# Designed miniproteins, single chains, continued (2), part 104

Each design is a single chain, and the fold is of that chain. pLDDT is the mean over its residues in the fold that is shown.

## One batch from the design tools (miniprotein)

Design m7612
Fold by ESMFold2-Fast:
Structure m7612 (fold): chain A 95 residues (1-95)
Amino acid sequence: MLEEIFKKVNEKEKTSPFDEQVDLGVDVLTVAVGLVTLKKTNPELYERFLKALDEGVEKARELVEEAYQKGEITEDDYRFLLRVLEAVERLKEVA
């Protein structure tokens, strides 16, 4: 899923107005930084998150909510991962 989104985003970046390219770049950075941070801080949740995300954004959201309810992640981690999911949804709509 993410590879297909990034491929389509990269194609649009070359043809889009400057302001749209900036917005796309911010969303790409949000996803990239989020995934790198999650991989370093919680590798097990990172693998589960990627697997859920391949099944859909809704499945990834359910995983994040369950992890927060079980105390596996902090409220700050939860809010950050929700922002990553929002960025993925925006990138998917543009792609």
Scores: mean pLDDT 76

Design m7613
Fold by ESMFold2-Fast:
Structure m7613 (fold): chain A 74 residues (1-74)
Amino acid sequence: MEELGKKVLELADEFVAKGVHPRAASLIAQAYVLGLITKEEAEKIVEEARKLTDPREQVALVEKHINELLKKKE
């Protein structure tokens, strides 16, 4: 558990450095580390999120993409 949490924080910090707000970055990092999305899907979500300036819009976009990807796997 602690090792997964550390990986999530490190990835979230990398996404924040790329211009993604902390809450959105954490959601992307969690989904990737838990194996819910691929690296390519995570990178695409990061690129789309970083184009938005409002944290609320970034979080909404990230949640939408992750939910759509999860529904396709169910």
Scores: mean pLDDT 79

Design m7614
Fold by ESMFold2-Fast:
Structure m7614 (fold): chain A 75 residues (1-75)
Amino acid sequence: MTAQQLLDQAEAHLAEAERAFAAGDRAAARKHLSIAQNYAVGAIVRASEAGDEALVARARALGKRAHELGRQLGV
């Protein structure tokens, strides 16, 4: 996967985690959050290796959103 593809997967799973959390499905929210965090880390690594500072910044911003949702979920 490219860094962009990893970021796209992270964004999709974070959106699913946010929807599940809003619906009160904490188990689904935690599952999708974990997947989103793993993809975001992969995106940062790949973008850093490629020297793509803009993509690193986008992936870090998504990681901060995922971290905030994790705090609300108590994880």
Scores: mean pLDDT 87

Design m7615
Fold by ESMFold2-Fast:
Structure m7615 (fold): chain A 92 residues (1-92)
Amino acid sequence: SRDALERELARLVERLDELAARIGVSEGGERERLRREAERLREEAVRLAVELGGDEAEVRAQLEARAAAVEALAKAGQLPAVEAARAEALAA
């Protein structure tokens, strides 16, 4: 169902946000491992978003931009701001 796909996409986006935050504060082999996991989940999220009527290139660009923003905030020590923004997005 559409509702099940939307729920799964929301879960993947939440996991991608968590991975981006961890990548922002990680180094070396752990960072590379987390980046590979994020790439795998991003492709799954793009696939589900396309099934829901999204444009593949636009969705991929949006997810990549979101990940870069979360990584930057985490690296700057702004993890509480990232968590607050995520909670507000889920409430909206």
Scores: mean pLDDT 81

Design m7616
Fold by ESMFold2-Fast:
Structure m7616 (fold): chain A 89 residues (1-89)
Amino acid sequence: SELEKEALFATVEASLAMIAASIAKRLKDLEGLKEALRRLERAIEELEKLLKKLKEEKAPEHIIKDVEREIEGARRTAEELRKLIEELE
């Protein structure tokens, strides 16, 4: 479905943002960390909106669980990034 495709693309974007954050963290790149955090926060917002729609449309449970897992991972990474940015400023 189109909603499932949107969820997949949002999941990929969140994963890419987390990879970018990992690289920026290793390099102690403050601007890279800030950009990765902005991308990740946008991806989380999109994933949360999509999760609500997936539940309303009664999407397969495994898709719902995959999106929930991605949101949890992304939120943990975002919290870590906020702390690192504060420490580097």
Scores: mean pLDDT 85

Design m7617
Fold by ESMFold2-Fast:
Structure m7617 (fold): chain A 69 residues (1-69)
Amino acid sequence: SSRMEALKKFHELAVEITEAVKNGASEEEIEKLIEKMEEFAESIEDEITRENILAGIEVLRRRIEELRA
């Protein structure tokens, strides 16, 4: 299912981004990765899947802010 694949890919990328932040990746690098994820989410035609991934990106942004605070 494309829906399950999209959610799985999002989860894997979110873990990678979180690890990159913990390892001192630049704000510029992290922001570019998040922007690519947002572009990917907006390209998803299934409204429910798109909304779920966009909500996940919001949670990821909050987690990154907490890690950098």
Scores: mean pLDDT 81

Design m7618
Fold by ESMFold2-Fast:
Structure m7618 (fold): chain A 84 residues (1-84)
Amino acid sequence: ASSDLASFEQLVQDTIARLDAALAIADPAAARAAFFATVSDANAKAVEFGQTSVSSLSAEQQQQLLALHGQLVDAVRRAYAALF
C-alpha cells in the first residue's frame, strides 16, 4: 500500500517532468504530440493503479492519493493552456 502510493507519487513527478520537457519543444506541432503521448501514458498507468491498489489503501492514504491525482490534473491543465 505505502509502496504503491510512492509509485503513484513517482508517476505524478515523472509526468510533470515530461510535460515541462514538452513545453520546451520549439516546434508547436511536436510539443502538442509530446503532450498527447505523455497524457496517454499517464492515464494508462493511473487507471492501472486505480484498479489494483485503491481498495488496499487506508482513509489517510486515499486522501493522499486524491491530492496526488489533483496535482497530476492541474499539471495537465497548465500544459494544455500553454500549448492550445
Scores: mean pLDDT 79

Design m7619
Fold by ESMFold2-Fast:
Structure m7619 (fold): chain A 75 residues (1-75)
Amino acid sequence: MTPEEAAVRAAIDVLERHGFSRERAAVLAGKIYQLVVVDGKSLEEAAKETGLPLSVVQEAYDAMLAARDAAIAAA
């Protein structure tokens, strides 16, 4: 699994815990990754663009970073 795939998967798990379906969680996780990691936007902007609470975006982002770093270390 690439570090990017690991990051997105971790965010999916966070979003599912907040009651989103797997399919919706995957779309939202991909958007958070694109907005924050790829485009360099703030967590506040990602929350606005996705319609998610800032706390949920922060939790997803923290999980993304941890999973990405773990995947890089395991490679």
Scores: mean pLDDT 84

Design m7620
Fold by ESMFold2-Fast:
Structure m7620 (fold): chain A 110 residues (1-110)
Amino acid sequence: GEKLKEEAIRKLEEYVRRLRALLAQTTDPIVQRALEQVIRILERAIEAIKTSTDDELIKQITKLAEELYELAEELVRLSQTEPENITRIVGLTLRIIGLIIDMERLLKEL
């Protein structure tokens, strides 16, 4: 319903704001690109939700957006605390890319 849509948009807009703040603090080019990709897909999701009437699909998108946000936060933390751990940074970046692909699939169903 309308209230679910409004709450989903509010949550995704908050994630985008927080991610933009993290991006401003990030110097690692791999992490910067990952954050930029997450911000772009979440902004696309916000626009798609505005025109959708599928409450179940909106819930799935909102849950996936939360997972993307949490992984992006972890990636930034890891790049700051363990920048030498390239294997883990790359692994987490690949997980984020996988979820972006999942989000693109869901957005095509809206």
Scores: mean pLDDT 89

Design m7621
Fold by ESMFold2-Fast:
Formats: structure tokens, sequence, C-alpha cells
Structure m7621 (fold): chain A 87 residues (1-87)
């Protein structure tokens, strides 16, 4: 459902915002489980961007502030996409 997809995206956002370099692998595994609730196309898109975002942050290419802003922006884009898929 749309409601289930929006809830899953918000859960993914919260996991990203609370991620540390030390728990990045565990956080990504939890995100993969939650993303399994998303329609396949949205799931693939979200997991791709999450993986790239985590990688860029861990490689020092993004500050913590840039990382958090990107996580929030990705979540809003994913929620917008979900709303259009269920429209």
Amino acid sequence: SLEEALEAIDEIKELLLNMTPENAEETFKKIEEIASKLPEGLRIMVLYFVKQLIKAYLEGKLSMEQYKKSAETMAEAAKSTARSLYA
C-alpha cells in the first residue's frame, strides 16, 4: 500500500540519519529488509541511492551535514515517487 511504502521510506531515513561509520554495514542490512516492502522499481532506486550515499560518506566525500541533507532529500524524492506510483 501507499501508506506502507511511505512508512518504510521514513524508517529508512531515520536509519540513515542515525548511522555511524561503525554501524554502517548493520544499518544497510536493516535498510535492505525494510526496502523489501517497497515496489520493485522503487526498491531498486532507493537501495542504489542509499548505497552510493553511505559509500560517499564513509569515503569522506560528504560531510555529516551534507550526508544528512542528502538522506532527507532522497527520502522526499522516494515518497513523491511512491505517491505517483499509487496515483
Scores: mean pLDDT 87

Design m7622
Fold by ESMFold2-Fast:
Structure m7622 (fold): chain A 85 residues (1-85)
Amino acid sequence: SDLRELGLLMGAALVLERGVSAKEAAEALRSAGVPVSAKEVSEKAEELKDLSPDERSELLTELAQKIGGEKARELSEAVNSYLSK
C-alpha cells in the first residue's frame, strides 16, 4: 500500500539521516500501524543510500501527496513520538 511504502521511506530516512537503528525505526512504524520489519527497513535504506537527499525528499513528498497530507502528518507525528520516549 502507499501508506506502507511511505512508512518504509520514512524508516529508511531515519536510518540514513538520523542514525536510528532499523529495529527502532520498524518498531516506531509498527506502533503507528504500519506493519514493517527491521529487515524491510534495512533493505529499503540500502536501496535509497545511493540516491541524493533531494531525490529521497521528492519520493517522500510524492507519496505524502498521494496518501493525503493529514495521514502523512499523523504517521510522521506517531513515529517521532515513539522515538522521543
Scores: mean pLDDT 82

Design m7623
Fold by ESMFold2-Fast:
Structure m7623 (fold): chain A 74 residues (1-74)
Amino acid sequence: MLSPEEVAAAKAHLAALLAQLQAVLPTLPASQRQALLDHLIGILEDLLAYARSQGEDELAAFVEGAIAQVRALR
């Protein structure tokens, strides 16, 4: 079971990672951007499955939002 502090830290780190990735995406060729986005979606789906398995509903909802944001960039 994750502590509230660990959940908050995970959400903050994920948000920072997404912001950094969005800054890098325009610098990449279209084919490399799509490959990176596909890879990131896979990682986020694994994280979502893990959060759901632990009953971490707040983290799961945050990761679902992150997946939707990444899919909107495709």
Scores: mean pLDDT 81

Design m7624
Fold by ESMFold2-Fast:
Structure m7624 (fold): chain A 86 residues (1-86)
Amino acid sequence: DARTEALTLLEEAAKESKSPIARDQLLFMRDVLSLQTTQPLSSQISAVQQSGDAGLAAAEAAGDEASRRYIQEVTDRVVSILRDAL
């Protein structure tokens, strides 16, 4: 199941993160995706992208380039997993 794969990836990526910003933003994205259980996949992808954009903005505001890059990479992987299930 693409949702299960994406949720597992987000949890593992957050645990691997050494930055509180990256960890907190990825856990937030996991929670957002978790709440989308009855929504079509296109809406789930939009919610993930919106959460990713918020995470990038938070990392940029903190001047944390490493967290910004990591959030972007994880967001792209999650979106790819969900799009492959469309």
Scores: mean pLDDT 86

Design m7625
Fold by ESMFold2-Fast:
Structure m7625 (fold): chain A 94 residues (1-94)
Amino acid sequence: MVLSLEEAVALAEEAILRAKKLIKAGRLEEAAEVLRETARRVREVMPELARELEEAARALEAGDVEAAEEHLRRAQELITEEGVRALEEAVRRV
Protein backbone atom coordinates (compact mmCIF):
# COMPACT_ATOMS: atom_id res chain seq x y z
CA MET A 1 0.00 0.00 0.00
CA VAL A 2 1.28 3.47 -0.92
CA LEU A 3 1.66 5.82 2.05
CA SER A 4 0.14 9.29 1.95
CA LEU A 5 2.53 12.22 2.45
CA GLU A 6 1.01 12.74 5.93
CA GLU A 7 1.56 9.07 6.85
CA ALA A 8 5.14 9.15 5.52
CA VAL A 9 5.94 12.25 7.60
CA ALA A 10 4.42 10.74 10.76
CA LEU A 11 6.24 7.41 10.23
CA ALA A 12 9.60 9.14 9.68
CA GLU A 13 9.16 11.44 12.71
CA GLU A 14 8.41 8.44 14.95
CA ALA A 15 11.39 6.50 13.53
CA ILE A 16 13.80 9.42 14.12
CA LEU A 17 12.66 9.79 17.74
CA ARG A 18 13.04 6.03 18.31
CA ALA A 19 16.45 5.98 16.60
CA LYS A 20 17.68 8.89 18.77
CA LYS A 21 16.67 6.97 21.91
CA LEU A 22 18.49 3.85 20.66
CA ILE A 23 21.62 5.92 19.86
CA LYS A 24 21.64 7.33 23.42
CA ALA A 25 21.37 3.73 24.70
CA GLY A 26 24.35 2.68 22.54
CA ARG A 27 22.18 0.44 20.34
CA LEU A 28 23.53 1.71 17.03
CA GLU A 29 22.68 -1.40 14.98
CA GLU A 30 19.02 -1.30 16.10
CA ALA A 31 18.86 2.43 15.34
CA ALA A 32 20.30 1.81 11.85
CA GLU A 33 17.71 -0.94 11.19
CA VAL A 34 14.81 1.34 12.21
CA LEU A 35 16.05 4.08 9.88
CA ARG A 36 16.67 1.74 6.92
CA GLU A 37 13.22 0.14 7.25
CA THR A 38 11.54 3.56 7.44
CA ALA A 39 13.57 4.84 4.45
CA ARG A 40 12.27 1.91 2.36
CA ARG A 41 8.67 2.71 3.31
CA VAL A 42 8.87 6.47 2.57
CA ARG A 43 11.08 6.30 -0.56
CA GLU A 44 8.20 6.39 -3.08
CA VAL A 45 6.61 9.44 -1.42
CA MET A 46 9.67 11.35 -0.12
CA PRO A 47 12.87 10.19 -1.85
CA GLU A 48 14.98 13.02 -0.34
CA LEU A 49 13.90 12.07 3.19
CA ALA A 50 14.59 8.39 2.43
CA ARG A 51 18.12 9.28 1.27
CA GLU A 52 18.92 11.18 4.50
CA LEU A 53 17.60 8.28 6.62
CA GLU A 54 19.68 5.77 4.61
CA GLU A 55 22.83 7.91 5.03
CA ALA A 56 22.19 8.17 8.79
CA ALA A 57 21.82 4.37 8.99
CA ARG A 58 25.10 3.86 7.09
CA ALA A 59 26.90 6.27 9.43
CA LEU A 60 25.58 4.36 12.48
CA GLU A 61 26.73 1.05 10.96
CA ALA A 62 30.20 2.62 10.63
CA GLY A 63 30.04 3.85 14.26
CA ASP A 64 30.05 7.50 13.14
CA VAL A 65 27.44 8.96 15.49
CA GLU A 66 28.36 12.57 14.59
CA ALA A 67 27.70 12.01 10.87
CA ALA A 68 24.48 10.14 11.69
CA GLU A 69 23.22 13.06 13.82
CA GLU A 70 23.97 15.47 10.95
CA HIS A 71 21.88 13.39 8.52
CA LEU A 72 19.07 13.07 11.11
CA ARG A 73 19.11 16.87 11.47
CA ARG A 74 18.58 17.23 7.70
CA ALA A 75 15.81 14.62 7.83
CA GLN A 76 14.12 16.56 10.66
CA GLU A 77 14.28 19.76 8.57
CA LEU A 78 12.55 17.98 5.67
CA ILE A 79 9.94 16.49 8.03
CA THR A 80 9.20 19.86 9.64
CA GLU A 81 8.59 21.55 6.29
CA GLU A 82 6.52 18.69 4.83
CA GLY A 83 4.70 18.08 8.11
CA VAL A 84 3.48 21.67 8.24
CA ARG A 85 2.40 21.48 4.58
CA ALA A 86 0.61 18.12 5.06
CA LEU A 87 -1.24 19.32 8.17
CA GLU A 88 -2.30 22.52 6.37
CA GLU A 89 -3.66 20.50 3.43
CA ALA A 90 -5.54 18.14 5.78
CA VAL A 91 -7.20 21.08 7.57
CA ARG A 92 -8.22 22.64 4.23
CA ARG A 93 -9.89 19.39 3.09
CA VAL A 94 -12.26 19.30 6.07
Scores: mean pLDDT 80

Design m7626
Fold by ESMFold2-Fast:
Structure m7626 (fold): chain A 100 residues (1-100)
Amino acid sequence: SLKEKLKEIVDEAIKKYPFFGGRPDPELFPEYEKIVPDPVSLEDIKRRIDAGEIKSIDEALELFEKLYENVLRYFPPDSPAVEAAKELYEDVKKKLEEIK
């Protein structure tokens, strides 16, 4: 089913990119919520998949894109975080296209 395939993709992403698994710790990343008013972690995406809130591949891709855009807003362009977020987005986009 779509839900099972999306769950496999997000679970693999959490394992491969654990830095994006949870929402940033406010003590380590001050003002994150001011810069990124609508944060999206991989665990947030997983919860929405499990709740049956994601009805299409395009909706799933939009959430992963939002996570990537949020990283671009907070971190410097040449940072390891931005490079990792780009790799994550490209990896999940390819997997989502394969199940469409």
Scores: mean pLDDT 86

Design m7627
Fold by ESMFold2-Fast:
Structure m7627 (fold): chain A 60 residues (1-60)
Amino acid sequence: PEELERVRRTVEAALKLSEKMTKEQADLIIEQLRRYAEHLSPEGRRIVDEAIEEIRKRHE
């Protein structure tokens, strides 16, 4: 579905961007992704949640 393709592109961009950021800046990206996920299907939210976890792992 088009939503899932859009979600994948969004999280891919966020993951790439977060690699060049400090932990504090990455936390802001995580907050934005959480707000984005509130308007998605359960499958879309799952994709976003996995991306958030990956960002957290990289900055722990």
Scores: mean pLDDT 80

Design m7628
Fold by ESMFold2-Fast:
Structure m7628 (fold): chain A 60 residues (1-60)
Amino acid sequence: GRDDGADAAGTAAASGAGGNAATAKEYHQFGRLGDGEGAREAALKGGASEGAAEQAWKHV
């Protein structure tokens, strides 16, 4: 729903600074490590920014 988008951006912004490593860990645990890891990992690497995190979420 609508809150899903707002939650994703809000969570990324709040956790970006301190929980960026946690986000990256969640990503590789979240799904597949073999397929699309380069593209998604690059997006999560930019997860320090809420914009990058939102792009990764939109990919799913």
Scores: mean pLDDT 48

Design m7629
Fold by ESMFold2-Fast:
Structure m7629 (fold): chain A 76 residues (1-76)
Amino acid sequence: TEAQFNEAKAQANEAAGEALTLGEKNPEYRERAVQTVLDVNAQLAAAEKGTPEQGLATANSARDTAQKLRDEIEAA
C-alpha cells in the first residue's frame, strides 16, 4: 500500500542519514555512507515512478541496505 511504501521510504532515509552521521566519525566509512545516501535517494525516486508493488520492494531493499551499513558502522 501507499502507507507501507511511505513507511519503508521514511525508514530508508532515516537509516541512510544515521549511517552518514556515523560515517563522519569513522573516516573509513565516510565514502560508503555518502554513496548509500545517494543510492537510497536514487532508488526511492525510481520506485515512485514504478508500480506500487515494485516501489515497495525497492524501498524495502533500500531500507535493508542502509540499516545494514548503519549497524556495521555502529559495531566498528
Scores: mean pLDDT 84

Design m7630
Fold by ESMFold2-Fast:
Structure m7630 (fold): chain A 66 residues (1-66)
Amino acid sequence: MTVTLNLLSLSSPFGLLYAQTTARRLAKQGNDVHIRAEDSPTGRRHAEAAKEVLSEFPGIKFTVEI
């Protein structure tokens, strides 16, 4: 199942922690993840952090929308 990880309204540093923690939780549950992030330096950083976490899980698919 694909779950949307919405990062659009998060501010640093809370957004970074949320992105990493939520991505890891979703991956552990076996979900594919669609990341939605703001087209800003902060939004791109949050998306990248989520991608790094999801890349630790072989077999999980993810997509990014910025």
Scores: mean pLDDT 76

Design m7631
Fold by ESMFold2-Fast:
Structure m7631 (fold): chain A 93 residues (1-93)
Amino acid sequence: DRDRVAERIVREIVRDLEIDHPGEIETVRQIVREALDEGLTPEEAYLLAKALLLGDVDLAQRVREIARNGGSPDEERRRLEHLLQLSRAARDR
């Protein structure tokens, strides 16, 4: 069920980024649903939404390029998640 997958990803992002604003939660849901509708995997949708919410446009573009090339390799996914953690830490300062 695509809707259940989307809601799971939304909950993970809301928890990870500590989002408590209802409008931001709805924005996350919209991004995730659109990514899944474009054919991105759940993992790619998660990374894309987090990159966009952190304002990391270059990382968001990188996720889309990986998706177009037939999916996210395990090593590339770990690299992207690490970069997202660094972007978050920089903003929390």
Scores: mean pLDDT 72

Design m7632
Fold by ESMFold2-Fast:
Structure m7632 (fold): chain A 87 residues (1-87)
Amino acid sequence: GPVLSEEEIKEKLEKEIEELKKNYDSLDELEKGLAQILLDLYNGKMSVEEAIERIEELLDEAGLSDPQVREAARNTVEMVAELRKKL
């Protein structure tokens, strides 16, 4: 499969964060909340454990019981955390 260097991981993460910021104003309240958690995690303002807890709280407050949505959100937090460890 494809192999990413640390520099390629950093470039990909920076591009994903840029796209998130670029589209932030067009997101709904839930999506903005999720985006803010991911940005705070990326900027070192929040731990992985805090990010997971806040995502679970946000999804619960939004009434989301869809396991696919919950899995996608948690997988995104875990991905950002893993990429952050490589920077």
Scores: mean pLDDT 69

Design m7633
Fold by ESMFold2-Fast:
Structure m7633 (fold): chain A 62 residues (1-62)
Amino acid sequence: VPEEELEREVREAMARMARAVANIMIRNGTPKDELVAELEAMAARTTNPEVKAALEEKVAEL
């Protein structure tokens, strides 16, 4: 179904955006504890599993 492929592409694009936002926060010198809290909050608010996984991976790297 075309819907499934479009959904996957949107999830992947959202995951890339989530990682970009996390990288911007790191570059701006956000303290580690504050960065972890923000990324965990974003992961908790998202209904997109790709975005959640990307944010959780970033938390694991810290």
Scores: mean pLDDT 76

Design m7634
Fold by ESMFold2-Fast:
Structure m7634 (fold): chain A 56 residues (1-56)
Amino acid sequence: MEERRKLIEKYGKEIFEKMKEYIEENPDASFFEKMKKGVEITEEGIAKLKEELEKL
């Protein structure tokens, strides 16, 4: 039950870190492409989080 909150926090931090890393690794990408990728990373992270929550 508290595990749900821990998973949300864990994946939230991972998403944030992946977004930062992507932006730093791709200085040539346009601002819009960085934002679009950020959304993709977030959606993928949320999907993984949902799958883990379903196992609980």
Scores: mean pLDDT 77

Design m7635
Fold by ESMFold2-Fast:
Structure m7635 (fold): chain A 79 residues (1-79)
Amino acid sequence: MSPLEREALYKEQEASFELMKIGVYKATGIEVSEEELEEIREKIRRHLEEAIRLIEASPEPSPAALADKRAAESTIELL
């Protein structure tokens, strides 16, 4: 795994943590403002976009990294 692919994985993990937060709020019935939810979505978008850039900057991205890029692109579209 290249340093760029490793950094992309860290960004994907940060995005997953923020996405899990939204899931916990929905599961527990905790009332969260739309403003606060949009702030979390924006953090997810930033982390995933950075992960995509890091994978694209890799000279020989692994098949796993390319799959992660596709998943990240799909997740951004669903936010």
Scores: mean pLDDT 82

Design m7636
Fold by ESMFold2-Fast:
Structure m7636 (fold): chain A 73 residues (1-73)
Amino acid sequence: MSPEEIIDSFENKRVGEVAAIGWMTYVISLGQGKSRDEAEQEAIETVRRESEKLGLSKKEEQEAIDYVLRLMK
């Protein structure tokens, strides 16, 4: 799934941007030979950091995390 498709899935585009960054972190981590568990953890930590930078609420942060976790299945 492309970053643009992820962003377009969210009414709040800032939440979509954070979800896209989290998904890209997961894909890159897997490409670097990290385990799925390690890649998932890095993606979640990235979503938290980017959510804090953008001033997203904890609810919006959790929406981004839940979306990225669904893509991993």
Scores: mean pLDDT 85

Design m7637
Fold by ESMFold2-Fast:
Structure m7637 (fold): chain A 76 residues (1-76)
Amino acid sequence: MNLSPEKLALMRELFGLLDRDGDGVISRAELAAVFPDDLIDALDTDGDGRVTFAEFLAAVAGLSPEQIRALIATLR
């Protein structure tokens, strides 16, 4: 993976905030607290109502650390 330590830490923090149950997947209900339905559909590639850590990493890998911090701030 081509991730800086800072970016990986931010991605893990964002995932941990979304994965409130700590089960290693993010439900649509958890995502709906912070993201609109169109963005959730983009993250939920299987359409099964769940986003795995691997799918999440793939979706956010193109974001800058600043963009990830902005998403974390939105979760406040």
Scores: mean pLDDT 69

Design m7638
Fold by ESMFold2-Fast:
Structure m7638 (fold): chain A 98 residues (1-98)
Amino acid sequence: SAAEEEIKALDEKAKAEKDPKKRTQYLSEAERIRLLQPEEQERLLKSLKEVAKKKKLPLTDEEIQEMVDLMVEELKAGHSVLRAIGEMLQKEIEIIKK
């Protein structure tokens, strides 16, 4: 896919880059593009649902979907992977405390 080609190009740029800061920027953008793919979102959603079930966390499938949707919204708004994941984790805390 076009996304897979872009991720591969960013991974190759990171591998060739000697500046640690620029390497991290390429790897972060590759991860951002990966998380924006529907297939990766479905994989993450399934994984989170299985973890919640195994750990007996007070999270419904609908609430886990809301967490993933919030992460995707942040990424679509152009925010970093770290920020998007942080917002998802904050949503988990808010749900559990209700």
Scores: mean pLDDT 86

Design m7639
Fold by ESMFold2-Fast:
Formats: sequence, structure tokens, C-alpha cells
Structure m7639 (fold): chain A 100 residues (1-100)
Amino acid sequence: SMETKKKIEEAIKLLEEFIEELKAELPSLSPEEQKEAEKVINLYELLIERLKEAIKNELSKEEVINMIEQLEEELKETLDPNSPVMKKTLEVLKKVKEIL
């Protein structure tokens, strides 16, 4: 629907803004934190591409939320759940789900 498309576009903008903020912080992070941040950037860029395909394929809100939840589980298995980068990443994904 047109409403779902607009909400997905808003979610994409939020993710793109977070990626830019994280990229700006990279030079001030430790090498270990930079590796975690790069993993988050890569996974978020993948999510943005999947969200763009969801618009193209006219996916339902429920299908889009399931896609985001699958990514959230991949993040939890790949990154340290207690890292500040992980906590901020999960907060952003929660906001994306709330927009949808």
C-alpha cells in the first residue's frame, strides 16, 4: 500500500542517518569497536537493500517486520550483546519497527 511504502521509506532514512553517524564516529573508536561498527554498517546496508526490494515487491507490514526481526537475531548471534554499539543498534531497529 502507499501508506506502507511511505513508512518503509521513513525507516530507510532512519537507518541511513544512523549509518552516517556511525561512520563519523569510526575514527574515534578503538580497533575492536571499529570492527563491531563495520559489521553493524554492513548488516544495516543489507537491510536497506532488502527494504528497497520490499517496496518493489509490495510486501506486507508483517513480512517487513519479520525481515527486521530476522536481522535482529543475526545481530544478536554475531555481536557482543553487552557492547554499546549493539545496544544502540537494537534501539534503532526497535524505532524502525515502531515506524512500520
Scores: mean pLDDT 81

Design m7640
Fold by ESMFold2-Fast:
Structure m7640 (fold): chain A 75 residues (1-75)
Amino acid sequence: SQLDENLAAIEELYKEFVEEIKKTLDEEKAKKAIEQLERVVKNLKAYLTANPNALSVEQVRALFRHEFKEILEEI
């Protein structure tokens, strides 16, 4: 289903972003970035569950990449 594909894409990107955070940021900043990233994941999953056909996989990837960029700019 579209929802399953979108949720799988979020999980893949989350793992990628967590690895990038751990490699590039100090422990304290990494912790804050991961907490923000987890909040974004929770919000995206809630939105997609409520709107299972609203976004394509590519739109979900683009949106999550944008949110990750915003987190890094705040840290």
Scores: mean pLDDT 89

Design m7641
Fold by ESMFold2-Fast:
Structure m7641 (fold): chain A 58 residues (1-58)
Amino acid sequence: GSIQRELDSLARSYQLEAYRYRGEEVSSDEITERIKKNPVDARHEGFGLYAEALREKR
C-alpha cells in the first residue's frame, strides 16, 4: 500500500545515512530486506541511529 511504500522509502534513506556515518557499506537491497522484515522497527531504528550518529560522530 501507499503507507508501506512511504515507510520503505523513508527507512531506506535514514538507514543509509546512519550506515554511512558508521563507515559500513550496506547494499540498498539488504536494507530493503530488513525493512520488509520489520518495517516499523526498521524505521524507528533508522531514526535513532541517524540521530545518534549526528550527535556522536559529527
Scores: mean pLDDT 58

Design m7642
Fold by ESMFold2-Fast:
Structure m7642 (fold): chain A 98 residues (1-98)
Amino acid sequence: SLRERALAELDRAEAYLRAHQAEIDADLYDQLMSILRDTRARIARARSLEELRDILNEASERVAALEARSKAEARVLVMVESTLTSLIMLAHVEERAS
């Protein structure tokens, strides 16, 4: 299901972020971890495709507000943003298939 894929992809994004923790600012790390964990918890409780898409869009907007100050931070932000964008696109495809 889209929910199962979203949870798996968010877990991969969290693992990537943890692997690069030493390369990025602590405040940026904490903000990204907070966004990923909050998003994962909300997706696990989502009752509709529309709710799941709204949760992902909110997470994407929160990540987009963050600024990279190094190449390592830019790579981490791109990874997280790409993960969220891909899930939003999958949610759109699922809605059209239904």
Scores: mean pLDDT 87

Design m7643
Fold by ESMFold2-Fast:
Structure m7643 (fold): chain A 90 residues (1-90)
Amino acid sequence: SEYERGRAEFEELVRRTGSDAELLREVADRILAIGMAEQPVPEGEAPQTEVKPLGELSGVEARQQALDPAAIAQMDPEDRRVMEIVREIL
């Protein structure tokens, strides 16, 4: 799937570049792109649960949620792996 491909490319990018400000930006942008490709988000603010799935997260929201281990634990396993990588970079 597009998500699996993007996730693999994202993980390789993280390993290649190491932690820095540019990488954090690319991580956030890529998470947003993956989410939009897999799950078209309604234009309006739709009601959502406390923990957002990866497809509903903006880059900023993805970074914030990555800092919350409890939120990550409530996500799907695939989304959780991506968010754990984001947290490692932060």
Scores: mean pLDDT 58

Design m7644
Fold by ESMFold2-Fast:
Structure m7644 (fold): chain A 61 residues (1-61)
Amino acid sequence: MEEELKKRKEAIQKMHDALRAGNKDEAIKYAKEAGLSDNAIKLLEQMDVDEVVAALDEFGI
């Protein structure tokens, strides 16, 4: 449980770092590691970086 929480927190941080760098593919990779659903990931893959940021804010991340 604690190890899973640590991995999720680390993945969320790396996802934000990738978005700030403009790297959508890397951000999507870390979103998967953070436990986002396959449907959410497919939706994010169709978006630009700015749209991904907005979608993640809607998920509370």
Scores: mean pLDDT 74

Design m7645
Fold by ESMFold2-Fast:
Structure m7645 (fold): chain A 63 residues (1-63)
Amino acid sequence: SMEEEGLEAGRRGREMLREGERDPGRRLSSPETLAVAREIGRKLREIGDSIQEAIEQGKLSLG
């Protein structure tokens, strides 16, 4: 168990509590939803590309 590293992770949680006080929900509109969808799409595409390239590189490594 990583007790010291766990303590630092707890500090990050405290910082989120401070930001939560800002009530970002007032601007919860399409921009955030679009940003999330865009990022998910990008990651999925990158993952697909990485898998495809890894397969090809593995094939070349065997040759």
Scores: mean pLDDT 59

Design m7646
Fold by ESMFold2-Fast:
Structure m7646 (fold): chain A 64 residues (1-64)
Amino acid sequence: MGDRHRVRGVLRGVDRETGEPKEVPFEGVYADGEELLAGLLRKAEEAGLDPSTAVLDVTSDTPL
């Protein structure tokens, strides 16, 4: 089933180089939890967050 969700929120974690807390905006369109997790891990890596500490605070989840 092709129901996708636009997920918005804030990705929080620890900067992998400095060890300091870091927050980055998160937004994407995902079909399921596996796709969301993959997107979250990619965003964490791009932002320099330690993926093991990354937590997504969802502010909006909109079915498309």
Scores: mean pLDDT 79

